Designed miniproteins, single chains, continued (4). Designs and how they scored, part 83

Each design is a single chain, and the fold is of that chain. pLDDT is the mean over its residues in the fold that is shown.

## One batch from the design tools (miniprotein)

Design m14870
Fold by ESMFold2-Fast:
Structure m14870 (fold): chain A 99 residues (1-99)
Amino acid sequence: NKLLLQKLNLESVATALGFSSLEDLIDALLDDTPSLAGQIKALQRALQSAGYDVGEIDGKGDLKLIEAFLKALELENPDIPIEKNDELRNYLMSIANSK
């Protein structure tokens, strides 16, 4: 089975993208800020290189990107507040209902 997902250090990814923390990266995804499109594209590429399906590298916090990011969080299991995990899940549901 060649569908192997790689465990990412998401805190290091967030820092490499210019965020001060993983929580700041999560907030950027939730806000879908156009000025951060380049950083979101870099996140999409990082997840894709680790084996996740992010869809198109378009710099948008779309359904596939949020699903891939949640999957990476589940594999890594970093110490983030439960509230941030719930916000991501609620955002995913909101995007799914908006399509």
Scores: mean pLDDT 71

Design m14871
Fold by ESMFold2-Fast:
Structure m14871 (fold): chain A 100 residues (1-100)
Amino acid sequence: PLSKEEMIRKFEEEIEEARRADPRPEAARYLDVGLELVKEAKSNEEMLEISAGLGVVLYAALSGSREAAVEELRASSSSQENLEAVLRAAEEIEARVAAA
């Protein structure tokens, strides 16, 4: 199984790929906060929820619609509990970026 450090390194690689795909300063702020939250995560499940929440925030920034991002998440979510956890992670990312 992957250690927390190995999971974080893989997430860092995905973040760098996302930076190359969307070089906007706004997107970079979300990516930076997402990485901070993943490093603070206490479980693999929490890291995955943060990763999905970051995806929601980035999709909203690309599409100009948070509602569209949430509908995409609903279509892919396996449970209401997972949906709520991912949305909480997205809200935390948005709150930290707004406070910066």
Scores: mean pLDDT 77

Design m14872
Fold by ESMFold2-Fast:
Structure m14872 (fold): chain A 60 residues (1-60)
Amino acid sequence: MSPEELYEEFKKKLKTASLEERKKLATEVAEYAEQNYSSEEVKELGEKILEYILELEEKE
C-alpha cells in the first residue's frame, strides 16, 4: 500500500472513530509506515495525519 492509499484509508476510519480510537489508529499507522516507508515518507504522512486529527478535534 502506498503512503497516499494508507492515508486515505486512515482518514475514512478516523472520521467515524471516537477520539480514543483515533489515537490508536494514528499509532498503528505510524508503526506500519516506519516499517514500510522511507523516513521522508513517514514524516510527511505523520504531519498529514496530525493535521487531520487536530482539525477533527477543533470541529467537535
Scores: mean pLDDT 76

Design m14873
Fold by ESMFold2-Fast:
Structure m14873 (fold): chain A 90 residues (1-90)
Amino acid sequence: SSFRERLIETMERAIARVDELAAQSSGEMKRTFEMYRLVLRSHLESLKASTNPKQIEAVAKGAIALIENMVRMTGDPDLQAILEELKALL
């Protein structure tokens, strides 16, 4: 319960930060952030719907990999901090 709640909260913060980056961007970069937001949201809904610990872990790892790609592309320190928090939860 508390682990799942922390994971959900941290993923929601990642989505919020991606929304901020999208708002600060234009053109192709903005569309890239919007796409990442949709994929992260899909992972979050899968996480909320799952009751299997191994499935929850697999979904979380998928979301982490996506956020790692965002950090590599952007160099954003807020996303890096969120990524480190997510990794610490696993």
Scores: mean pLDDT 84

Design m14874
Fold by ESMFold2-Fast:
Structure m14874 (fold): chain A 78 residues (1-78)
Amino acid sequence: MSNEEAARRLAELADRIAAANPAARAETERAKEFAEEGLKDEKNATGYILLALNTLARIGRETSEELAEEVRRLAAAL
């Protein structure tokens, strides 16, 4: 998977988590910022993508089992 595709999928998943759990909006926005920084800094892209993924994994688990599973599937595809 390309870094651009990974960042896009992370941002889409962040928006879905925010829609289901508005209280997590600040954390989902932070995850989207990490994904975007990964696109700007190719040398550190993997680190930023993992930071975004770890943030979404935690809040997804706090939101619903369905969203937690979606995060796990995205992690497996990276």
Scores: mean pLDDT 83

Design m14875
Fold by ESMFold2-Fast:
Structure m14875 (fold): chain A 73 residues (1-73)
Amino acid sequence: MLSPAMLEEVDAAMVRIEVAVTKTAYDKGTISPEEALAILERARARLETLDAPDRDALLAEVEAEIARLRAEL
């Protein structure tokens, strides 16, 4: 069975992938800024519940991207 530590690593990896995919999709014009914001805000909420080693750095990246997208709206 997956331990809590393994589940946290999987969740952190999934958030990293989601952020990268969302940034790429927005930059390519395949999603709207509103859709990108919704995805990033969900990713931020998930990161706030995780105790991952890279959490603070990834949170800062997500918050910077949210600010960038809001400035473009």
Scores: mean pLDDT 76

Design m14876
Fold by ESMFold2-Fast:
Structure m14876 (fold): chain A 117 residues (1-117)
Amino acid sequence: SVEERIRRLAEKFDVPEEVVEEILSNPTLLKEFKASMLFFDNLPLTEEEREYYEAIVLASILLKLGHFDEAARVLIKASKLYKISEYEKKQILDEFRKLGMPDEKLKAVEKEFEKNV
């Protein structure tokens, strides 16, 4: 199920169980996550590419719930696990800025991205 996929993804990225339950109890965000997963399942992605995109969606949902520290940690961990390009790093920073991530957290993510050159 979508809920089991979210739980496994959250466990991989060390998201607290309390926060996972908050995501699963929010029907709007759960619908958004389900739509994203369905979209990715219809693309010719590798398993690693799919996990990467799902992790970015998880981080965006955490941000929308106000879990800024958790969102930042997921982005940093994803960049280390999936070896993302400089172009993808810039896109992530630009998108999360638009989504309302605080400048302090964006700067922390950017600094960690620079260490993975």
Scores: mean pLDDT 84

Design m14877
Fold by ESMFold2-Fast:
Structure m14877 (fold): chain A 70 residues (1-70)
Amino acid sequence: MNDRLYAQIAQGIEQGAQAAGSLPDEQQQQRYLQQLVGLMEQMEAHRDDPAALQAVLQQVQQLLQQIQAA
């Protein structure tokens, strides 16, 4: 059921983009936004691969923790 994983990844990327957009440092903001775009590309490339989507979800969760710590 890839649709659920896909939706969770998309929601995580959206949350990450909002959090990154709130950072005062423009270079740090751009860096995190580029990482989120890369994860979005991986999500699209692996749409039919639940194992790869699960790995992308873990990467999104790790990135969200990094943005919140920034």
Scores: mean pLDDT 82

Design m14878
Fold by ESMFold2-Fast:
Structure m14878 (fold): chain A 105 residues (1-105)
Amino acid sequence: LTEEQEREIQESLLRMEAAILDNLAKKKNSEHLKEASKEVLKASDLVGKGDYKGAGKELEKASEYAKLAGDEATSYTLLSRSYELNGDYEEAKKYRELSKKIEKE
């Protein structure tokens, strides 16, 4: 994949994740998950502009909102995305595995 194609894939994935979070926020009537969705959408826009560092910071904010909502699995997923965008693939894998463990018990 080219760098441009990788950027487009990451932008698309974050937009999808934001939409999923917005839907979950509506189902749970959670203002914190709604704020998490907004920060993920901001991260998607920043990825589209090539600002991976800024996108990572917005995902860290989204992670904190998910944590405040009591959704630890989503918090870890968002942290994993932040680390992945910054090239820290070992930390990204760690948080992705933590998220999966919570979702499966």
Scores: mean pLDDT 85

Design m14879
Fold by ESMFold2-Fast:
Structure m14879 (fold): chain A 88 residues (1-88)
Amino acid sequence: SDTRERLKKLLEEIKKLLDEAIRKLDAKDYKGAEELIKRIDKLLKEYRELFEKAELSPEEAREFATQYTSLSIQKIGIQFEIELSKKK
């Protein structure tokens, strides 16, 4: 369905932004990384809303839910590193 293609495009965009956020962390641009995390959070919310409305098979739903969880964990890790940078 068109919804499946939209979910795939959102996943690709989120992955690209996560990679960019990691590059910002490597450069010690914590403010730039934090701005990217805010953008990622908005896309993850859009993904969740689209996923909940999607007419997916149980197998497809599991695959998309697994990708969402993986990306959310990566985002949390980046946020944790940003917060640690603020303590010193």
Scores: mean pLDDT 87

Design m14880
Fold by ESMFold2-Fast:
Structure m14880 (fold): chain A 67 residues (1-67)
Amino acid sequence: MKETAKKLLEEALQALDAGDVERAIRLSAQAFTLMGNLEKAEEVVRALAAGDVDRAKAIIQEMLNEL
C-alpha cells in the first residue's frame, strides 16, 4: 500500500514537470485515497485548479517524505 502510494505520487510529480496537469490530478487523487488522506487530496486539486503548480508539488513532496 505505502509503496503503491509512493509510486503514484512520484509519477504525479513527473506529470507536473511535463505539464500534464490532468494526469497529475488523477495520480495524486489515487495516492491520497489509498492513504486515506482526503484533506490533502482536496488541497492538491484546489492548488492545481488555481494554477498553483508549485504549491501542488510542495504538498505531494510533503506526503512523499511521510511515506
Scores: mean pLDDT 79

Design m14881
Fold by ESMFold2-Fast:
Structure m14881 (fold): chain A 84 residues (1-84)
Amino acid sequence: MEKELEEAKKQKEDLKDQLTKLLSRVVGEENAKKMADDIANNIDTGEIYPVDDYGKQLAAQLKAAGAQIAALEAQKKAEELAKA
């Protein structure tokens, strides 16, 4: 569980960095970081991005990674409570 959660967190950061770099080419670095953070935290920003289909795919993957981390954290807490 802990190793899986740590790997998922690293994957989320990598996806966030990739999306931020792609978005920064269009909207600038500051706006790109905000958009990537909002997606990573599963905040509905209206999903209107000034990016191509590849950028939209990265955004969807980042959102999915955030949801996976939340699920793994919930499972880890449940398992720790059962063992403790």
Scores: mean pLDDT 70

Design m14882
Fold by ESMFold2-Fast:
Structure m14882 (fold): chain A 71 residues (1-71)
Amino acid sequence: GKEEALEAGKRGAENAVKNGAAASAEARLIDDKVEVTATAKDGGVGVGRGDASTEEGAGMAVAQAVARAHS
């Protein structure tokens, strides 16, 4: 459900920071989407969104946010 997708997004965000892929990352639930905001070490910011009905959606939100922060 949405709670499990949000927790997956939070874990993905935390792992991105631990692995040096982002300086910071935060996941939240907005309008049936998991939204992730990531900040790169150079100050770039990226936002990703994925469907909160799936763990895959949460993972896509994390990956998209990190990629966009480095764009």
Scores: mean pLDDT 83

Design m14883
Fold by ESMFold2-Fast:
Structure m14883 (fold): chain A 80 residues (1-80)
Amino acid sequence: SKLDEYLKKVEEAKTGEEAYEYALKAIKEAYKQGLSVTSYTGLSLRVIGGLIDAELSGDDEIAIKESIEAAKEAKELVEK
């Protein structure tokens, strides 16, 4: 599925910006599959916050970690 393809791209991301891009695509795909507006908003804000924190700290791993966790949660919520 596209959700699985985007999640794989988030997990393979080498930069915070790449992880951010694919995590938002994964969350949007989950939204199309029935993810609630509250979860869609919360997970998207978490991904955005992770990128901001990574840029302020100079640590891309923060953005990568938050993006992976948010994308995985979106998949878990929509496939239950």
Scores: mean pLDDT 88

Design m14884
Fold by ESMFold2-Fast:
Parts: sequence; C-alpha cells; structure tokens
Structure m14884 (fold): chain A 93 residues (1-93)
Amino acid sequence: SPLIEEARAHITAMVDWMLENATPEEMRKMGEQLVEALREAGVSEEKVKKIEELLKKLVEAKEKGDWEEARKVAEELVELLVEIAEEYLEKEA
C-alpha cells in the first residue's frame, strides 16, 4: 500500500533523526510524548509497553555509544510503529 510505504518512510526518518540529533534526555521526552499519543489513539497497552521498552533500550544504547545495538533497536521500533500505523489504517477502511 502506498500509504504504508509513506508511513514507513516517515517513521524511519523520525527514528533516524532522534538517533543522530537528539540528546538522551530529548529522546526520553520525545518517547514520553509518543507513548501518550499512542494511548490517546487507542493503541493496546501491550503494544504501548513494547514501544516503551524499545525506547528505553534505544536511549540506553545511545548513552553507551553502542551503535550496533542502537540500530537494531531502532529497526525493531520502526517495524512495531509501522504495524500500529497499518492497524490504524485498516480500522478506517
């Protein structure tokens, strides 16, 4: 779907921007805002908890300078956010 590909590109760009440009403290604040937005959008608590865990791991990897772990966690975060976006688009159909 063109909409899913566009969502993937946007989510990937956002996560990459956070990883390259945001401080660990800025990433925590952005993560809290994302989690709140997902809850307000009605995303399941199980998926929200997984996003919180991945965001925490991403911040920890960046603080340690572990770029291999940071990239791996970023990829997992992007995939889960794309799945959430796909489920949202399916509900509107």
Scores: mean pLDDT 83

Design m14885
Fold by ESMFold2-Fast:
Structure m14885 (fold): chain A 95 residues (1-95)
Amino acid sequence: TPEEILEEVRKRLDETYARLKANADDPAARRQILAEFREWLREVLEKAKAAGQEDLYREILGLAADFATRLHQDGMEEEALEVARAVVEIENELS
């Protein structure tokens, strides 16, 4: 269901946040975490779009944008910009 997918999205965002914090002193690991995040985000958004689930698609975009804001507020400015960029680029690719 859309509710189950949103729960999985929130869990993935929390897991990504924890991984970024755990690797604060490892730039290579952080780049890999963000690359994996971008690939996952694109795939989940493509699936929602292909299924005609526009409300789910928009909710996932909103959660990802909020995640970028959270990263910025916690001092992860570079990571926040990368997430925000991924959201914008994926939205443009799928529009």
Scores: mean pLDDT 88

Design m14886
Fold by ESMFold2-Fast:
Parts: C-alpha cells; structure tokens; sequence
Structure m14886 (fold): chain A 117 residues (1-117)
C-alpha cells in the first residue's frame, strides 16, 4: 500500500539522486564519477528496500530504463549505460528504480557539462 512512509522513502531517494547530480557536475575524474554513482545507487537501494510496485509502475520503469540506455549509447556515456543495463537486469523493484534514477542523474549531468562547453 502507498503510505506516507513510502512517499518519504521515494523523496529521500530523489534527494540522494539530486545530491549525486550536483557532485557529478563538479567531478571530472571518470573513476570518481563511477564511485559516486555506485555509492548513490547502493544508498537508494537501502532506502527503497522492500518497495513493491504495481505491474504498470514496473512497466513504466522498464520503458524509461530502455530509453535511458538508448540515449546513453548514442552519447557514449559508459556510466549511464552500465547503470541503465543494471536497472533492466534487476528483478527487485528497489534495485530497478535505484539504478534508473542514478542513470538519469549521471546522464543529465554529462548533458549539462557538454552543453556548457
């Protein structure tokens, strides 16, 4: 059931992704970017542990992950691509959503950096 606690967990996951995005905007080292993304994904998985999603919500997440994967491949964004692939391979809703959210944050940060060059 969707209760206030589930909403709070989703909002906390969103804040972790937002903080990751801000850190990635200031990070040039690819190894550090990978570390930040992995740490954020792991923390979001912990926050969302036991999350259950409807069939429609799971399908929506898979559709978004596939789209993120395509965009990451077109841009040569290896980190976002790997995270989107992990989202698609995940069987747990918490892992699927966490990897998707982190992949989006990584992709958006790289897009912003390239647009400001």
Amino acid sequence: MKEEEEKERLEKAAKIAEELYEKLLKTEDEEEKKKLAKEAAEEIIKVLEGLELSEDELESIREMAQKVLEIAEERGDKIAKELAEKALKSEKPSEMLAYLVVAVAVGLAEQKKRAEE
Scores: mean pLDDT 84

Design m14887
Fold by ESMFold2-Fast:
Structure m14887 (fold): chain A 98 residues (1-98)
Amino acid sequence: SEEEKERLLRAIEQLRKHADELEKKNPNDPVAQRLAAQLKSIVARVEELIRAGKLDQARRILRVTVENLLMLGENSPEVIEAARLLGFTDEEIERWLG
C-alpha cells in the first residue's frame, strides 16, 4: 500500500542515518566500519525492492536487519524509530536489546 511504502522508505532513511553516524563516530573500528558498510548495502538493495513493488520482501529484510541491530546492542534513536516504523512494539524492542 501507499502507507506501507512510505513507512518502509522512512525506515530506510533512519537506517542510512544510523550507518552514516556509526561510520563517522568509529573511523578506526573495523567492526563498526564493516557493520556500517553492510547496512548501507542492505538499505540500497531494499530500496530497489521497494521501487519494484516487492514490499513484503522489503519489510521482511528490514525487520530481520533491525532485529540483528538490536541484538548487537545498536539502540540509537534512528534504529528505534526504524523498528517502530516496521511495526515493532516498545516491549519487543526491549526484549531484543536484552
Scores: mean pLDDT 89

Design m14888
Fold by ESMFold2-Fast:
Structure m14888 (fold): chain A 91 residues (1-91)
Amino acid sequence: SLLERLREETERLLEAIEKGASVLELVALANEVLRAGRELADAIPDPEKRAAILKAIDKYAEKLREALKNNDYEAAKKAARELLEEVEKLA
């Protein structure tokens, strides 16, 4: 499912952060998490649920981007986990 894809991409990002991957690799993995979230939203036929998921993605995407820009890997992990949690609640 698209939700399982979002979980898998989130786990890949978290694992890469823990293993000390390069910032370039972490940015690429973060972009895959955001892509998976947007693809999930696009597949939701209910416009209210779709809008709620997109709003959650926008909220945590900004936090994730700023964290990676500042090499704040703890903030990046938190943003990725919270994004997944909020999308799972809304899906």
Scores: mean pLDDT 87

Design m14889
Fold by ESMFold2-Fast:
Structure m14889 (fold): chain A 79 residues (1-79)
Amino acid sequence: MEEEKKGKEGEETVKELERRLDEAIRAGDAQAAEEVMKEAIEAAEKFGKTSSQEGAKQMKRLYELAGRARRAARELRAA
């Protein structure tokens, strides 16, 4: 039950941050992309505190999203 709840919450968090990152890229907003990166790292650390396999999967997805947001922020600052 707890693993299922964390999986659902993690998936919703990833989807929301992905949407916000896409919005930041469309707006050319490097600061917003950096905020998505920061929030993704914080969320990943939160899920990483659980011993569940589902939490670990969401943590990995959030770290991957943070990496994507970091690259986007660099590209937007260069533009």
Scores: mean pLDDT 76

Design m14890
Fold by ESMFold2-Fast:
Structure m14890 (fold): chain A 100 residues (1-100)
Amino acid sequence: AKTTFTTTETEGDRTITYTLTVDSDKKTATLTLTWSDGSTQTFTLTKTSDTEILATSNGKDVFTLTVVGDKVIAKNLFSGLEAELTPALEALIKKALAEF
């Protein structure tokens, strides 16, 4: 079964639409970022534990999403930098984790 969630954020003069489609039968999801200029970026999300997701693009591990308390922390696997997700994207990822 597939479930789709969407949210939209404004970043300066740009709008970013996040579309997250969860395939609960495959334990995978697809996250697509669409910018107001029509540019897109797509990640494959794999649930690695009850609290962790691995994001890949073009066969490379790009970032992890980890639930820590009431927050979701994104870790960039190239830089090692960590950041909290925005409340809208946090809510989207928490819904996705429930559907995996």
Scores: mean pLDDT 79

Design m14891
Fold by ESMFold2-Fast:
Structure m14891 (fold): chain A 110 residues (1-110)
Amino acid sequence: SEILEEIEKISLEIGKILLELIDLAEEHEDEEMLELIRKIGEIIGEMVNLAYDNPELAEEVLEALKEVKRELEAVLEEYKKNPDDIEGHLERLERLLRRLEERLEEIKEK
């Protein structure tokens, strides 16, 4: 499936962004950020698995992953610019996690 191949590609790209965020969080000893990044990765994994188990949802999952990639790139850029804004970065990641949980639930209802 071409859509599943695109999901695989974008999930690998997201994985690279998450690894960069992990490296930054470890450098700044942000244990709470590491936990949030882990939870975000888990939900992304659930979305990917949902598309493989339910190919009819693959298009919706792909669009959700495109949004996630864009938001994670923005978080990474902001973290690099203002690494000392620990509370701001935590709030952004918590907001992203909440949005991802909501998006996963929306896709499951389709």
Scores: mean pLDDT 85

Design m14892
Fold by ESMFold2-Fast:
Structure m14892 (fold): chain A 69 residues (1-69)
Amino acid sequence: LPSDEEIEKIAELLGISKETARKMVEIYIMVKVNGVSQETVARHFGISRKTVSNYVKKVEEALKKLGLL
């Protein structure tokens, strides 16, 4: 699980708020770590499956750029 400091770095790298970055990281963990379907996560957060997919990709790319993945 990324630390608060790592979430802040992701927020800066993606040009978004820390709150948005925290939400995107939660979505990434649900899908990639806990194996929850993108459809279930989309329903839980009230967003589209496409948005979930985009969030997962952005977090994955950010983690790779920061050397955390």
Scores: mean pLDDT 83

Design m14893
Fold by ESMFold2-Fast:
Structure m14893 (fold): chain A 112 residues (1-112)
Amino acid sequence: MEAEARIAALLEEAGRIVERIGAIAAESPSLHIGIDGAAIREAIRAQVAGRPAPVLRIVISGTASKAQIDAIAAELARLLALVRPEGLEVTLDLDDPELKEYAEKRIAEILA
């Protein structure tokens, strides 16, 4: 019961972070973010059980502003601190090559 309650609380907080990321993405009609919810759930369960966590996979595609990339990066840093995955794999399919390079640098800063 205590472990189940802790898992539920962590899943609720992770859900709030994912909702904030979705709200940031919704500010641009062409920006799409896919997050592996199954990996989030397993990482949280692994954390509570003291087991190795899976790698978290995220896809970011379309067009965004640098401010949106910065805001998304901040929420991803919160998500990583909460769920503690074994690693993060981010696929960037952004229309602007300069924006893609900017996003790659921001993601690298989160992982440092």
Scores: mean pLDDT 84

Design m14894
Fold by ESMFold2-Fast:
Structure m14894 (fold): chain A 66 residues (1-66)
Amino acid sequence: ARDALNRDIVAAANEAQKKIDAGYDPEEVARDLEQRVADALKRHGIDAEVRAWVEDGLPVVEVRPA
């Protein structure tokens, strides 16, 4: 279960990094990343608040208990 969730989150972060590297808008990438991570957590039955942003060209994700 944790391995599958980690895989989903890593995949979302990797897609965000590709978009950042391709010159996409960092705020749009951050919002998409937040949604993808939130959806992954919900699929695994986890209630949490997700925040994402871009810092120095890297995607950052913060997960807090709901």
Scores: mean pLDDT 80

Design m14895
Fold by ESMFold2-Fast:
Structure m14895 (fold): chain A 60 residues (1-60)
Amino acid sequence: GDPEKGKEIFEKYFADEVTLEGGKGVPLRGVTPEGIRNFLATHGGPELTDEELEDLAAYL
């Protein structure tokens, strides 16, 4: 994964939503790409490619 690309994905899709969740700002930290995919699928988040999930996990 590329943590710089992961940071861009996080800022684009999660920064505002994580803040609006009122303290759930860390639920994705330390999660695997598979765990992130499953979380997004169950919570109506954006559909990310395997590469984007690996990049996001490398940033977190």
Scores: mean pLDDT 65

Design m14896
Fold by ESMFold2-Fast:
Structure m14896 (fold): chain A 96 residues (1-96)
Amino acid sequence: VKEVSPTKLHALFLLDLYIKTLKERQAKLQKEVAENPEDEKLRIELEHTQKLLDVAVEFRKKLYEAKTDEEAINILKEFYKEMVSLEKEREKALAA
């Protein structure tokens, strides 16, 4: 990575921080699920966190491959739409 755009650099940095936070949350939830295997809410939260992590990793890869600020911005817009979709799915699962 040589001479990366400012937008792409900032977005990669923020995504890397988000991925780190999700990995820490996943590790904590895995331990909690192991301690409380009957807790459906913990299983839903773990599954949701795993989906968020998968999406974040996939978009981080797309962002790394982006050649222009416009491509980077469009990738970030798609990323946030996917995150909103997953959050609605989580709310629905917890309400059921």
Scores: mean pLDDT 83

Design m14897
Fold by ESMFold2-Fast:
Structure m14897 (fold): chain A 76 residues (1-76)
Amino acid sequence: MMTFEQAVEDLRALADRIAATLREKGAKILSVEYRQEGNRFTAVIEYEIDGKRYIVRWIAELVDGKIRLSVGIEIE
């Protein structure tokens, strides 16, 4: 069983690795933000590649003693 603290640590590590990979592929990283609001942790990477802007958001939530993970991608 994964604790919320472990999920937060793993998600931070994953986001950092993805940002590094995006930089290696020539993407311009505009921002990397981490936010914790009670039982919700959000990691956001905003980047630009080939003239398009992308926002990738990972969310870890503690709901009824369970960890719920989600990912969303927005294109501007």
Scores: mean pLDDT 81

Design m14898
Fold by ESMFold2-Fast:
Structure m14898 (fold): chain A 108 residues (1-108)
Amino acid sequence: DAAIQTLQQAKKIAEQAIEKARQGDLEQMEQLVIDAELLMNRAMLQETDPEQRRILALVSAQFGSIVLAYATMKVVKAPDDVIIETVIKSLETAIEFIEEQIAQLQAR
């Protein structure tokens, strides 16, 4: 299942982004989240199954929201600790959603 494979790849990229955030490498974290959003968006545009397309679109939107939140926190000059904590929490939430969607797709 191409959608499951794409979701597994996105999860791995999100886990790598969390590790970069923990290291204080916010530039690499941002790039990884952008790469994950692009991966999901490309998969969504090629997907013909409406349920799988919806899932891919929702995950893409989650990564896009994280990028926007990060950009906003940088503009308002939030402390690095607040940025790191917020981004990690959002990425963990996205990973949990991805895991739930993979399980639902595999169970059908």
Scores: mean pLDDT 90

Design m14899
Fold by ESMFold2-Fast:
Structure m14899 (fold): chain A 80 residues (1-80)
Amino acid sequence: LSKEDLENANLAYNHYLLALEYAKQGKIDEAMEHLDKSAEHLGKILSKEDLEILTNSMKSQVYSLAGKTELSHEYAKKAI
């Protein structure tokens, strides 16, 4: 892994943590905005296929924390 790959991974992780915090507050639009930023950084280090799987998993977790159980299950199915 290059230093640049590690920096992108760290930025992606930080945006994901912010998305989870907004989701806990019920702020879905803000949570999704941070997921999009996380995906932008992950897209610099992952294949398109791996990015899609991971992004669907992350969306599942955000919807779960926001109490949107049906949407959470829908995205979890797309991640496998």
Scores: mean pLDDT 86

Design m14900
Fold by ESMFold2-Fast:
Structure m14900 (fold): chain A 96 residues (1-96)
Amino acid sequence: SMKTLEELSKSKDPAVRAGALGGLALGYYLQGKSDEAEKLREEVKKLAEEAKKKGDYRAAAEAYLSLSMYYGMLGDYDSFKEYNKLAQEYRLKDRE
């Protein structure tokens, strides 16, 4: 639900926040609120880069998964594949 995602988007845990922001971006896009969706997508992308730099592989994986799902829904198959691959790579790094 959007209300649950809004609460989780305020989480101090970057992985939880990344997933929630991605879910909100998708939710806004489905509601026709494309400008709000794009702003949240940029926030997720920024979070992914910051998490990657800090070695927070769990947060990076969640952020890349969110980006993959967003681009997949837009029909951007190249971006979908790239971010899906990154999500899988960082998920494996988190388990090491």
Scores: mean pLDDT 85

Design m14901
Fold by ESMFold2-Fast:
Structure m14901 (fold): chain A 82 residues (1-82)
Amino acid sequence: MLYRPGDGLRELLRSSGATKDEYSADELQELWGNYIIDNKLLSKDGKTLDASGTLLEKLLGVKEVSADSSLLNDWLASNLTR
C-alpha cells in the first residue's frame, strides 16, 4: 500500500531528504524517525517531542507534544492519502 503525504507533511519529509510523491508505511516510518533524530526533537527520557522553531511546530500549532499522544498520531493519519 502506498500513501501520498498532504502538503504540510510532504514539506516536513522533504527536509529529511524525501523526494517521492508516494511512500510505503515502512518508508514513512523511516523518514519520520529520521526527521525526529536530525532535528533533535526527542527529549532525554524519550517521552516528549520539542517541536519549537521547526516546521513541525507550524504544522501542529504547538511547541511541545507527548511522543505517544493521540494528537500526533491523528495528525499523521489525517495527512496521508491512499
Scores: mean pLDDT 73

Design m14902
Fold by ESMFold2-Fast:
Structure m14902 (fold): chain A 60 residues (1-60)
Amino acid sequence: SVEELAQAYVDFVLPLGLSREVALAFIRREAEEGVADGKLSEEEARAVVERATELLDRRL
């Protein structure tokens, strides 16, 4: 689901100690690769990035 994927991306980047900007750039790229691989729609990719941004902002 969008929620599970967004949470997985945030859980991956949090222990790396990246800045918000670098963490979000990584998450956007992973979502874009998901679309390119046919694993996500463009709508799902946008929802994942938006939800991951919300989750990350609550913890930073």
Scores: mean pLDDT 83

